# Designs tried in a protein design run: designed miniproteins, single chains. Part 108

Each design is a single chain, and the fold is of that chain. pLDDT is the mean over its residues in the fold that is shown.

## One batch from the design tools (miniprotein)

Design m3779
Fold by ESMFold2-Fast:
Parts: sequence; C-alpha cells; structure tokens
Structure m3779 (fold): chain A 95 residues (1-95)
Amino acid sequence: SSQSQQSQQLAQQAIEELERRRREIVEILEETAKKNPENREKYLQLKKRVEEETDRVIGEIQRNQGDLQKLQQAAQEGRERMERLLEEARSLYNS
C-alpha cells in the first residue's frame, strides 16, 4: 500500500537524520573536550546519553515501521530530543 511505502521512506529518512544529528553533537562534545580536558568525564556522560537516546528512538521507529502515525510520532519525538541534546552540548561548549 502507499501507506506502507510512506512508512518505509519516513523510517529510513528519520534514522538517517538522527544519525547525522548524533554525529554533530558528538563533534561538538569532542571540540569541547579539547577546550577543557579536565571535564572529560562530563563529556563522556553526555556522549553516553546521546548514544542511548539515539538508539532508543531508532528502536522505536523500527518497532513501529508498519504504523505511519506511530512512526511520525516517534520521528518527531526523536527530533525534539536530539534538539535538546544539541542545545546542552552547545551550552557546554560556550561555558
């Protein structure tokens, strides 16, 4: 069905976007660590949270691949969560 095709395309696009955002956040954290290596543990904890949250959202998208509405909800939640993590990473970089 067209809905099945839309779900597959949405899932793939959402996963690729989440992976790109994860890489962006990790890069910011690595640059932050270069500026303040004494806070390495803080950056490792945030990296762990970024990885865990990304894996959680990807898993939710994969579990709901057959349901376009649930996929859209999971993708939106993932975008909002990654935006919050990006803001936290940028805050650390600017401190």
Scores: mean pLDDT 83

Design m3780
Fold by ESMFold2-Fast:
Structure m3780 (fold): chain A 89 residues (1-89)
Amino acid sequence: MSLEELVELAAETAVQTGKARGWSEEEAKKAAEKIAAELAKLLGEDEEKAAEKAREIVEKLFEEKVPAASDDELNELREKVNKAYYEAE
């Protein structure tokens, strides 16, 4: 997985989970930063750069008024995140 794919996945997962759970934009940004940093660490990418890019993508997605994901979409995103952790092993 490339750095750009990783940060997109982290940001999308955080935004969709945040909207479903009623998180603020800042809460979603913090979640995306943590997910992106952990995925970057597992894949040997720059953790700081990944966290920063994920935060920027979350901000953009909130500005674009992306609708809340369905439960099926959230489950798919969580499965993709878990698979990325597993594949990094």
Scores: mean pLDDT 74

Design m3781
Fold by ESMFold2-Fast:
Structure m3781 (fold): chain A 82 residues (1-82)
Amino acid sequence: LEEQEEARRKQIEADIEDALIRIVSVTSNIPEEIIRELVKKFPGKEAMKIIRKIVEDYDVSKLTPEEIREIAEKYMEELKKK
């Protein structure tokens, strides 16, 4: 029962994360796939900081998915140092 309760808690956290990824994707115009990759590599707070910087610094509608990934990776490296 303890193992099932732990698994259920993790599932609820994953469901909340997935819902937030969908909302952020729609509001930022960044593809869900890229947001999901960011959240997977970093806890949601750090991923959200990267997403916010991209949206503030760039017009996302003019960027390709590959360009967004490169920018995100650069910002990830900056966050790892501080």
Scores: mean pLDDT 72

Design m3782
Fold by ESMFold2-Fast:
Order: structure tokens, then C-alpha cells, then sequence
Structure m3782 (fold): chain A 76 residues (1-76)
């Protein structure tokens, strides 16, 4: 799915961008979610879970928490 492709893309960037902090990735994830929402890209709860899992595998715990927060916003 596009959500799975997005999760893989985020994980790949986290792995390659060793100089970017977890905090900076958290800001990027929030920005990506807001852009997706404005452009009509429908991120699913499952897709956001996949993003959070990929970020945790890359050691980006704060960014993963932001993805989970976005999931909670979709469920409201």
C-alpha cells in the first residue's frame, strides 16, 4: 500500500540521515501528516502503526510517538 511505501521511505531516511535527531524526525513526521491531510492522501490507522514501527526499528522513539499521536487524531 502507499502507507507501507511511506513507512519504508521514512525508515530508510532515518537509517541514512544519521545526523538528524529523533526530535527533528518527530517534527518531520508531524509535517508529513499535515501535508498528507491537506493534499487528500488518506493515511490509515494501520499505515500510521507501520510508520511508528519502522521509526522504532530505526531508534526514533519520539518520532514513533508522534505517528501514534496522529493515529489517535484519526480515531477522534
Amino acid sequence: SKADQLARGIAEQARKEKDMSDEEFATGVRGLYEVAKKTGIRLSADGLDAIADALREAGKEKAAAVAEEAKAELEA
Scores: mean pLDDT 74

Design m3783
Fold by ESMFold2-Fast:
Parts: C-alpha cells; sequence; structure tokens
Structure m3783 (fold): chain A 69 residues (1-69)
C-alpha cells in the first residue's frame, strides 16, 4: 500500500543517513551484507558510481565502504 511504501522509504532513508554520517565522520564503515536490503545496496551503488564512495566486499561477507568525497 501507499502507507507501507512510505514507511519502507523512511526506514531506508534513516539507515542511509546513519551510514552517511558514519562515513563522513570516520572515513569508512563496515556493514554485514545481510544487514543491507537491495534498495540500500542500490543507493550505495549510485554513490559509488558518482565517485563519492568505494565499496569492497570482504571474504567474510562484510562490505567495506570508504568515503572518497
Amino acid sequence: SREETRQELLEHSLRMREIFEKLKKNGEVFIPKEELSETEKRALKVLEVSGRINIEELPDGTYKITWKA
């Protein structure tokens, strides 16, 4: 429904904001891939393609995300 979609978008927006704040503060963030939805992975890929971040998948299934500006 419209309400469900809006709630999902808000949850994703809050999580992306938290990731972004940690990236800006620490320069890098480690996130288990199981904690990222396809929507969040797609948003991160857009940031990587724009040159703002780098994403590396580690052998344990953790994503290492680095802030490039």
Scores: mean pLDDT 75

Design m3784
Fold by ESMFold2-Fast:
Structure m3784 (fold): chain A 104 residues (1-104)
Amino acid sequence: SFFKPASDEQIEAAAKSFEEFLAGAARKEITESELELMKKAAENADLNELGELLELLRNGRLRAGSSGKLLELTPEIRKELAELLKKAALTDPKVHSLASALAP
């Protein structure tokens, strides 16, 4: 499965799992710098950076060196991030494995 492109169902499931994870995270706010970094990590399928940011959100911790305003993780922002992950899944077959790490 490593070299096979993800199916549409797998891509949709990954985006949904990501959105649900963000909705359930202990921290409901992120800094502007963390949001930009998360968007960039999602666009580039940087699973290490994305995983680190998601664990910080899960544990209610701020990323060291984060800057800018605290932004609420609204349903709109969560959907925007999920759509970026969905786009990344079209180009990197590893992105669908992130969904299984976020939601069993």
Scores: mean pLDDT 69

Design m3785
Fold by ESMFold2-Fast:
Structure m3785 (fold): chain A 100 residues (1-100)
Amino acid sequence: SNKEKYQKMLDILRKAAEEISKIAEDKGNEELKQEFLKMFNEAYKIILDGIYNNKDFKEVYEEVKRLLEKAIEFAESKGYDEIVDILRKTLEEIDKIYKE
């Protein structure tokens, strides 16, 4: 159950990272791409550490949620509305996994 939940979180985050990377590339904005890549890599590290050390799903979920909320705030501060929408949808999908 928890292993399946972690895998679903990783898949959701990878999809969001791919969509945001494409937007940044289409805009020619390398700074945007690198900033979000850094955030997604940090989220992956948190989830993988959670799997490896058999951490409580709630603790890992709360850390990933905080990172996504920070990423949303950053995107909003820059006026990246399309990225804000992707990140909010990503957070909603992760919230649904937590409520399973």
Scores: mean pLDDT 86

Design m3786
Fold by ESMFold2-Fast:
Structure m3786 (fold): chain A 98 residues (1-98)
Amino acid sequence: SHVERARKLVEEARKLLEEGKKTGNKDLFEQAIKLAYEALDHAREAVREGRVDEALTLAGQASYVAIEAAKLLGDEKTIQEIKDKFRELVEEARRVRR
């Protein structure tokens, strides 16, 4: 399911973020951001399938990982893109709950 894929991607992204902090390897931060984006895409599909609460929780977790990694890279563009994607997810979730 999209929820299960998002959960696995969030856990993997979190591990990469923590390893990057320990080793100073910036490539791990870039990988964490990539996996977090994939998790957000799966969370969006989960919202569309009516799995709203689980999807929003996972989207929040993915957004946190991506923003933290992007801050460590000095990547303001990625921070803004993640905030925008999360806002769009919240809006779609609101429509599904009608």
Scores: mean pLDDT 88

Design m3787
Fold by ESMFold2-Fast:
Structure m3787 (fold): chain A 94 residues (1-94)
Amino acid sequence: SGIEKLEKAKEYAEKGKEAAEKGDYEQAVRYFEKALEAVENTKGLPIEDKVAIGTALRKAKEAAEKGDAEQAVKYAEEAIRLIERSIEKLRKEA
């Protein structure tokens, strides 16, 4: 379920990015919050990885709250890349 939660976090981060690109900042904030919840509820993920992803998602959320689409998209993309790397790490060994 850890991989499934990270995949859901990625889906929410992608939807948040799309909402920010459309100027729907309220939806962007909501999706970034859902992505944060999914990451926090992921078991077996190193604390360092949770902090890195969480920081990127919080920065994306803060940018969206300020109406800064460019920064919201930038930090959402960073969070998506970090989530993808974490999924790969969890898949490589079991």
Scores: mean pLDDT 88

Design m3788
Fold by ESMFold2-Fast:
Structure m3788 (fold): chain A 100 residues (1-100)
Amino acid sequence: MSEAEREVELTLGLIELLLSLPVGEWVSFEELLEQLEKRFPDMNESDRELVRNFLDTLAEMGWLERRVGPDGEVYVAVTAGGKEQLAYLLELEKLGLALE
């Protein structure tokens, strides 16, 4: 798999994971990474950094809310608008794959 293909695969996996969460449900970055590692057990530190950067980008776009908990842990929650946009992105990627 190329690095570009790997980035797409990790991004799609993260989108599917986020879409499985109820709107407004708070989850930690580490919990999300643990769930992704179950799907991608070969994840390295570069892959984890890519996932963290993508989560930060989604939060900057307002698709996730981001909060630091009292324990210093970073938490995110999917917004209603963010869930709609993430579902749309996942549908577009699935349609792109179907055109091969």
Scores: mean pLDDT 78

Design m3789
Fold by ESMFold2-Fast:
Structure m3789 (fold): chain A 65 residues (1-65)
Amino acid sequence: EEVERRREELLRRAEEHEQLANDYDSMAKKLGEEGGSEEDILNLTKKASQHYEEARRLRAEAERL
């Protein structure tokens, strides 16, 4: 059951990155609606994309187990 434990750990980390990505996307959207700077919005969106990519990688790794 070591394999199941590893899968759970990878999926948990993927979930954390997905939550962070959603948070950054939410912040970017809210900042845009409030008239924030385009550079700040872009930086938040970039961070969201980075976390989505990491989550995808972790989920793919978990599926290989």
Scores: mean pLDDT 85

Design m3790
Fold by ESMFold2-Fast:
Structure m3790 (fold): chain A 94 residues (1-94)
Amino acid sequence: SALEAAKKATKALKEAAKKGDMDGVMKALGELQQAVFQASQQLGWEAYQAAQQAVLSYREELNAANEAGDKKGLMEGMAKMAEAVVKALEQVAA
């Protein structure tokens, strides 16, 4: 399912972030974006909207880390954002 794909991408993103692997984080983020697209086709526009709201809720945290040059904080923030996206998709799927 799209939800399982999103969970898998989020796990990969968290593992890459823990290793400081920015390329791995960006690859997993791309996989998460594909899972959100699939969820929008399976669960409707509400799934895409819920995922977008989850992303926007982390925008300030990610911008602050980026402005500070905090690559570790940026990757950790992206991992939290991915978890929020999964939670939002789970709520729409319920």
Scores: mean pLDDT 85

Design m3791
Fold by ESMFold2-Fast:
Structure m3791 (fold): chain A 97 residues (1-97)
Amino acid sequence: FSLEFKLPKDASIGEKMGLSAFAASLKKVLPEKTTGGISEDGNVTINLESITEEEIEEAEKLALELLEKEVSPEELEAAKAALKEAAAKLREILKKS
């Protein structure tokens, strides 16, 4: 299955960084199962053959660590919210498959 996140034209820097960090972390946790990235327009696409709840939790944790190092405190809350939303959507897809 594939999961696509289109960033709104007015998305905050924090939201963009949150989705970017999650996509990068999924690729680190699941390099053989995960393809995709960020388009020139800032759209995040993640293609997965399969994923477990444990792999989602690991990717979310790695993404959070990246955000805490790279993102300002002002943008960090928006980045965390975007990360949590992306992880929740992926969990819903997993339940429906």
Scores: mean pLDDT 71

Design m3792
Fold by ESMFold2-Fast:
Structure m3792 (fold): chain A 83 residues (1-83)
Amino acid sequence: MDAAGERQLDLEVALAMALMAYGIALSAGASEEEAGRLAAEALRKAGEGLGLDPALVAAVAEALERGDFAGAQAIVDAAIAEL
């Protein structure tokens, strides 16, 4: 896989981990606000581990914290489109 393909996979994995954390938290009885914070934390940890751009990770995490999942996906899709 080229560098662009690796970066796309890293971004998709980080977002998938965050959305999985959100779903697990809601299933465990967390509030939407708490689930959003847990999703943002999961994204930050995955992004750090994968060496993602801190500014990009922060923007996606902030969207997740405010419950803007469409915005989070749009930020990731835009980043992938620029690869």
Scores: mean pLDDT 81

Design m3793
Fold by ESMFold2-Fast:
Structure m3793 (fold): chain A 63 residues (1-63)
Amino acid sequence: MQERLQALQDAIRELLSSGEVPATKITRKIVVEALMRRYGFSQSAAQATVDAAVEAGLVRFRE
């Protein structure tokens, strides 16, 4: 679990550093796509990681 959460944090950092997506527009879908595309997660694993982080209060997405 911790390795997946680290990948999630790294993906968000990379999205912010690229400047392509403003922090206020980073959605759950964008993070799931980044985890799949850059870190080789399956869609189910990426979604489960994001859901677990949101439920634990570690990450909060603006809808």
Scores: mean pLDDT 71

Design m3794
Fold by ESMFold2-Fast:
Structure m3794 (fold): chain A 58 residues (1-58)
Amino acid sequence: MREEIVERVREWFKKNGINPRDLLKNGLVFSMVARAIGYELGISVGEAREAIEELAEE
């Protein structure tokens, strides 16, 4: 379940050429991107935020 969400978010970052670690440096950009991912992938903003943090720490 969580693994599937993380994989979908990983593909989104690859498609858009964005490094998840860069988002952790700017809270406003992080919030905006998390909302965009949530909307495009049909997941909650909280799920998107958690997936971004997990990808950035891997």
Scores: mean pLDDT 79

Design m3795
Fold by ESMFold2-Fast:
Formats: structure tokens, C-alpha cells, sequence
Structure m3795 (fold): chain A 97 residues (1-97)
């Protein structure tokens, strides 16, 4: 379990960093794809370890950055939806810490 969780978190962090680089370059559609991949990996890690505070915090941050990317693309509804998820997951991380 531990090795699989660490592998998923590593892949998630790599995708998140690629999303951040794309966002920095103004490639917002590309940033969305990388953030979505990061979220998928973080969610898989949380399924294996629901008490992993680090994974919940990282998931919240990925949703926040996904929301910012959607704002840049002019999709305010998606941005609002993903910010709500970010807030919920940040609260879960705080409760577990």
C-alpha cells in the first residue's frame, strides 16, 4: 500500500507541476489537462489512504489551480464549481491534521 500511495503522489505532483508550467506560459487548456491528471492520481491515493492529510491538501490545491485555469478560459461556472471542491477538501485536510 505505502509504495503504491507514494507512486501515485509522485505522479500527481509531476502532473501538477506540468500544469503550473503550462499555466505560467498562458497555455490554459493544457494546464487544465495536467491538473485533471493530477486530481485523478490524488483521488486514487486518497481511496487507498483516506487519512492522508498531504494528499487531501494537494487535491485541494489542484482544484484551486484548475479553477484559476477555467477562469482564464472564461468558464466562470466551472471555476466556481472547482473552487467549492477545493474548499471542501482543504477543510477535510484540516480536520485530519
Amino acid sequence: KVEEIERLLRKANEAFQKGNEAFKQGKYEEAVKWYERAIDYYEEAIKLDPNNVRAWRSLAEAYENLAKAYEKLGNKDKATEWRKKSDEYRQKAEELA
Scores: mean pLDDT 88

Design m3796
Fold by ESMFold2-Fast:
Structure m3796 (fold): chain A 93 residues (1-93)
Amino acid sequence: MSIEEIITQLNLAIEANDKEAAVKYYQLLVKEVKSRLPITHPQANIEAVVHNLEKALNEVITYLEANNPEEAKVVHNRLIDNLKLTYPLVFVD
């Protein structure tokens, strides 16, 4: 599954308020970032990036559990935009 496909599925899961699917696709995103980041951005602190991803996942899941997918989308979009700006080569398939 491409990183673009993972992001698409994650967006759909958040919009559907589907916590189980959101967790699944977020874990796939973390796996892809872990594999790509040391190749595309070797100076990046992988541990810090993964920690920020896991923190954002916990916040997204908290909003989905509260039946607030709109705020979950805000958190998710901010994270993805920040990652694309900071590590653009991770998102090139």
Scores: mean pLDDT 82

Design m3797
Fold by ESMFold2-Fast:
Structure m3797 (fold): chain A 61 residues (1-61)
Amino acid sequence: MSMEERIEKVVKEIIELIKQGDYDGAKRLAIETLESLSEEEQEKFVEKLREAMRKFHEEQE
């Protein structure tokens, strides 16, 4: 699996945990992911997570 695919998979897992109310699990996964990534990869991860959070929030309205 490429790093891009891993980032996308982790972002989806974080959103799924949030949907299930597992905020502690979502935070832990996000922190562990950030610690495993380079600065450039962290920026991509944050942008993908932000976009996914935005879409999730729109679906709740």
Scores: mean pLDDT 79

Design m3798
Fold by ESMFold2-Fast:
Structure m3798 (fold): chain A 59 residues (1-59)
Amino acid sequence: MNEKINKATLEAIKALGSDAPAEDAAPYFKRAGIPEELINQALEQSKDIRGLALVLSAL
């Protein structure tokens, strides 16, 4: 799972920038194969892409 999270994080930062809202980064995590249910849970606790990656790695 961490491998998919890291890949999605790098792709989202490349496309959107590190300060992008977590909701804008969500499609990159879904494309990397992370379940949408987990992404939605992480979005409730995250403001930006880094926060989203940290919360997902804890789930």
Scores: mean pLDDT 80

Design m3799
Fold by ESMFold2-Fast:
Structure m3799 (fold): chain A 61 residues (1-61)
Amino acid sequence: SMAEEEAIVAGAEKGLAVVKETGEESLRRTAIHELEKALALVKDPEAQARLREILAEVKAL
């Protein structure tokens, strides 16, 4: 559902914020893995685009 996909994106944004705040490599690797799984589950193009942006930002950290 759209609400479930919105929740996935919100969770990903919170995860990015935690990785940025802590600088912990283990949390960064976990975030990448969870984002890749989320991209396989979401079907909305806007949600997919936002998750790809977050994934690129996490990978650049």
Scores: mean pLDDT 85

Design m3800
Fold by ESMFold2-Fast:
Structure m3800 (fold): chain A 107 residues (1-107)
Amino acid sequence: MKITFDPRLSEEMKKALEELVKKLEREKGIKIDHLYFDVVPAPPDVFRLMVGDFSHEPGEIVSKAFKPGQLPNFPPFVLVLSPEVDPRIPDEEAMLERAKEEIEKLF
């Protein structure tokens, strides 16, 4: 698994997100090839999920909503998580909790 983090995330947050993903890979039997964690100031309480083949140009990344259990069986598997937070109320614990919920819904 390759992981790319937004440089604004704390080292504690990065470790917590890595451990969360490794736990879910093991528990769900899914292999994640690339994982991206971005923090984007946007409408509060919005998560952006993108799934695609990132071996090609970035413009081929598709933002797509999936129903629980409907992850495409497509190697290489790439998951992008972008917790969009209100820049007026940055809360790493709330972002981590929402990341857990959104990732768990996918599996």
Scores: mean pLDDT 55

Design m3801
Fold by ESMFold2-Fast:
Structure m3801 (fold): chain A 96 residues (1-96)
Amino acid sequence: ALSGADVLRAALALDPEKIRDLAEKLGLTSGALKNTSDGELLVRLGIAKPELEKYNLEKASKLEAGDVLEYILHALGLRPIPSARADKIEAELLGQ
């Protein structure tokens, strides 16, 4: 079954096609994501990678794939979510 760790691994692998596929499967596509090329998505993932590397894969594996993907898309500027929701998911990914 898909877990948050599978999503985090796709982001760390800098795989825009897999991130897009996961967004479609999990119902998390957005106008911003659809209007973002794979090249632009790769650039955004590369900029985010040092912060994403701080996240704990074991903690991510206990989270729903949709929650972790929604947080990552928010961090990439491609999906707005409430700040309280973003902060909660980030704390869980950091193991805090």
Scores: mean pLDDT 86

Design m3802
Fold by ESMFold2-Fast:
Structure m3802 (fold): chain A 82 residues (1-82)
Amino acid sequence: MKSKEEIDKRFEFAKKNKDVLTAKEIADEYMKRGDYEKALEAYDLAIQGFEELLKKNPNNTALQQEIDELRAKREEVRAKLA
């Protein structure tokens, strides 16, 4: 498992570079660590980035599916926080 510092640094990098794939990976890592609040933040970033990609590529139905899956993951994380 990556250190909190390493994951946080990658998350900051993903935010700065709008790297949606890295944001998704980081969300999964936070979930594995039990850092559910951070996982929610990372999934939110991934969703926002995929929405921007969909805006540029409206014919890419795979992006819409990815957004739907990420939203489902956020609900799973929210359930764990309760």
Scores: mean pLDDT 79

Design m3803
Fold by ESMFold2-Fast:
Structure m3803 (fold): chain A 88 residues (1-88)
Amino acid sequence: SELAALLERMIAELERLLATTPDPVKQAFYRELIELAREALKDASRESFLALMERMLELLERVMIEKYGDRENIEKTRQEILEEIRAA
């Protein structure tokens, strides 16, 4: 399955980001994404992948609000995470 291969690659890249990121808030976020991606991989459907993407965006906002509460720091951390993921 092409979706299964994509999810496995995503998990591998997230695990690499987790191992190299010193920020505990980013580490917690990457761990939660890895678990969601593993759940999506069990089904490996287009629907599971789209649900994963939607949940990823929700988690970005929720985890950042919980840990920082400061909108400026939340937005900065969100952009840093997105740039790290794009570079991976």
Scores: mean pLDDT 71

Design m3804
Fold by ESMFold2-Fast:
Structure m3804 (fold): chain A 57 residues (1-57)
Amino acid sequence: VKDPLSKKPLKDPTKLKKSGHVFSKKDIIEHLKTSDKTDPITLEKITEKDLEPVKLK
């Protein structure tokens, strides 16, 4: 499975609670830093507080 932002394997998977999409933590943080702070898939406004770490069982 690849990160939709970087197209690289997921590292430190981080989920957007609103949309349920999962990204690599570094990639989503860089996207928020360089963009209008929007979800790259849904284009909704998001903040770092909308990011939740994904834990595998």
Scores: mean pLDDT 72

Design m3805
Fold by ESMFold2-Fast:
Structure m3805 (fold): chain A 87 residues (1-87)
Amino acid sequence: LSEEMLKDAEIAMARIELGVLRASPSGTEEQIALAEELIEAIEAGDRKKALEYRIRLYELVAQTGSAEESALAQKMVKRLQEELEKL
């Protein structure tokens, strides 16, 4: 029950993020494609692929975002890589 609710929340959040990227004039085709692949991986229950796509998405934010966004994205990449290593 709790696991299903967490997965549903994760999918909902990823879909919101995709919607923001599609609506934003600063959203890139690469970010949109990665967000779509992330949603598919989450829906498939492929946690490893979902983490890999999230890492790639945050790496792009780190390279193209503001200084503050880049700093936060780099921290997220490190945390997600540590989580991926535990799988």
Scores: mean pLDDT 75

Design m3806
Fold by ESMFold2-Fast:
Structure m3806 (fold): chain A 62 residues (1-62)
Amino acid sequence: MMMKAPKEIVERAVDIALSKNVSPRLGVAEAFAEYHLKTGISFTQGTFESAVREVERRLKEL
């Protein structure tokens, strides 16, 4: 099974991208960094790229 980013991180990344007017990739990077600092959990590049695609999809639906 592919490891997916938690929904809360994706939602946070969308919020960051919208509030700071930054790219989906930058929003995901900041959300992942915040989550890692809070929980100690790190993610693979594959999980990161999957989250970027999900954030891009959600922003297009707004």
Scores: mean pLDDT 78

Design m3807
Fold by ESMFold2-Fast:
Order: structure tokens, then C-alpha cells, then sequence
Structure m3807 (fold): chain A 100 residues (1-100)
């Protein structure tokens, strides 16, 4: 269903952000907090309409782009790592937009 596809894309956004945090060497305690927040987000999204879930997914993608840029600058990450992650998030955002 459309809703199942949106939920899958939101899961992938969360996984990409968690992978990025690990690559940035963010403390495990902070990574664990985001893992819990994403589990809670997915439970909330399951109760939404497909359209509402897509809106949440787009907001999440926009936040993730800003966060990747901010953390890449803060931790002086290689430009290649930043560009690769931004492209992956943008691709997921485009897929969510097609479903909304």
C-alpha cells in the first residue's frame, strides 16, 4: 500500500541518519537515543493516514539534510561522506514526494 511504502522510506531515512552518526563517531549514548526516537516516530506514523505520514516523512528528510550539513561542518567530515549522505537522503525525499 501507499502507507506501507511511506513507512519503509521513513525507516530508511532513520537508518541513513543512524549510519551517518556512526561514521561521524557520535557517542553510542546519543545514537541509542535517536534509535528510540525513530521507533516512537514509526509507531506514531502507523496510526496516521498515508498523506499525513508522507508529510512527516518530508519534514524528517528536510531535518536530516540540515543535520548532516551541521554535523559534517562541526566534526570536519570529508566532503565525499557529506555529499554521499545528502544524495541518499534527497533520493528518499523524492520517493516520498511521489507518494504524497
Amino acid sequence: SKKEKVIELIKKLGELHLEFLKEAKVPQEIIDLYEQLYKELLEKVKKMSAEEAAEVGLEFAEWAIEEIEKLSEKYNLPEEVKEKKLKEVEKLKEEIEKLG
Scores: mean pLDDT 85

Design m3808
Fold by ESMFold2-Fast:
Structure m3808 (fold): chain A 89 residues (1-89)
Amino acid sequence: MKKKEERETAQSRSAAAISSIGASVQSYLAAKKARELGDEEAAKKLEELGERSLELAKRATKSDGKEAKKILDESVKIEKESEEIEKKL
């Protein structure tokens, strides 16, 4: 039982970490685009989303399976918000 729980937790942590890193990269790239277009307010908001997602990635590596799932869900929401802001640029 312990061995199975450890493997499932490791898989959940990896998925959450990868998703959070992806959301962070997307947010920072969108922030750069916003700055190039002169939208400093959008750039600042996107940078804050990127920082939040990077913190989630760090937490994901130490999370249990239940927390990892919550981190995954939150990272997906950050990525969607970042994409919506980028579409308005």
Scores: mean pLDDT 82

Design m3809
Fold by ESMFold2-Fast:
Structure m3809 (fold): chain A 68 residues (1-68)
Amino acid sequence: SEAAIRAAAHELSRLSGAPFEEALAFVRELVESGLSEEEIARRLQETFGLSEEDARGLARGIAALQKQ
């Protein structure tokens, strides 16, 4: 769902302070990547500096979008 991808991007932007368009491009790439929830969380921490808790929460949501 485009709406769900945009919602995840807004949350990433809010948590990281990154511009929405940058967060949106990254979330789309993660949804298309086929990466595991753990690998998504790691990339969110490495790229956007999210805490482990925030990265795990957002990664769970993004991983669920890969199954749609």
Scores: mean pLDDT 85

Design m3810
Fold by ESMFold2-Fast:
Structure m3810 (fold): chain A 63 residues (1-63)
Amino acid sequence: TRQQQLQQIVDDANKELEKRLKEIEEEGKRNNWSQEELDARKKKVRDDISAQVQERVAQLQAE
């Protein structure tokens, strides 16, 4: 159903967010990033994923 497709988009987005946040933490340790830099990069990832979800939902609603 449409509801199941929307749930899948949300589930996929949550998995991608968790993965990318973990990658940022690991990269920060390797590159000795400040907390401010970590926070900024995490915010960008959240914003990027939010934009992707909005786009996918809009495409699904157009069909």
Scores: mean pLDDT 83

Design m3811
Fold by ESMFold2-Fast:
Structure m3811 (fold): chain A 88 residues (1-88)
Amino acid sequence: MSIEELEKEMEKLRKEIDEILSKEELTEEDLEKIKENFLRLSRLYEEMARILEEEGASVSTVVGLRLRSIGYELDAEIIPKNPELFRK
């Protein structure tokens, strides 16, 4: 997957999360989808970090992307258990 393809997939997943969180009531299926989409975002950021590392990107750039990946993995664990804290 190219960087452009990764960015498009990330945008799609973020849009899906935002659409679910904008619902008046969240179902169990909605919470499962949010969790899966955050886990997928985590994997896509790790893939982007790997590609850029192979292309000779700076250590700081690669570390930044891996930290973002870890952040989304944590979001996948925390947000579906506490959805009320993240929707208005």
Scores: mean pLDDT 80

Design m3812
Fold by ESMFold2-Fast:
Structure m3812 (fold): chain A 114 residues (1-114)
Amino acid sequence: SERVKVLQEIKRLLEETIKLLEEALRAIDQKDYDTAIEKVKKAAELAQESLQLLEAYLPDDKELIELVRETLKLLSEAIEALRQKDYDKAREKIEEAKEKAEEAIRLAEERIKE
């Protein structure tokens, strides 16, 4: 079904988002803050694409939409923290964004099984 294909694509985009966030955390550990900013920005692009798909095809799934919106907000806050050289706050926001993305993936998987 089209619904299942959209949910599978959202899951794929969010899994790639998490991979980029893991790479961003590694870059912070290596003090490569320019790479960390690039990885978080790319993660935000993929999460935004997920939100656009949700709003277009699953507009009534308010819980899944809210999880992706929260992910995007946390990623925006992480980028701002990196720019301000608040690396502890950036790490915290990236970890929180990763947790919200993982919750969104789990919910998308449950929707696929319906």
Scores: mean pLDDT 92

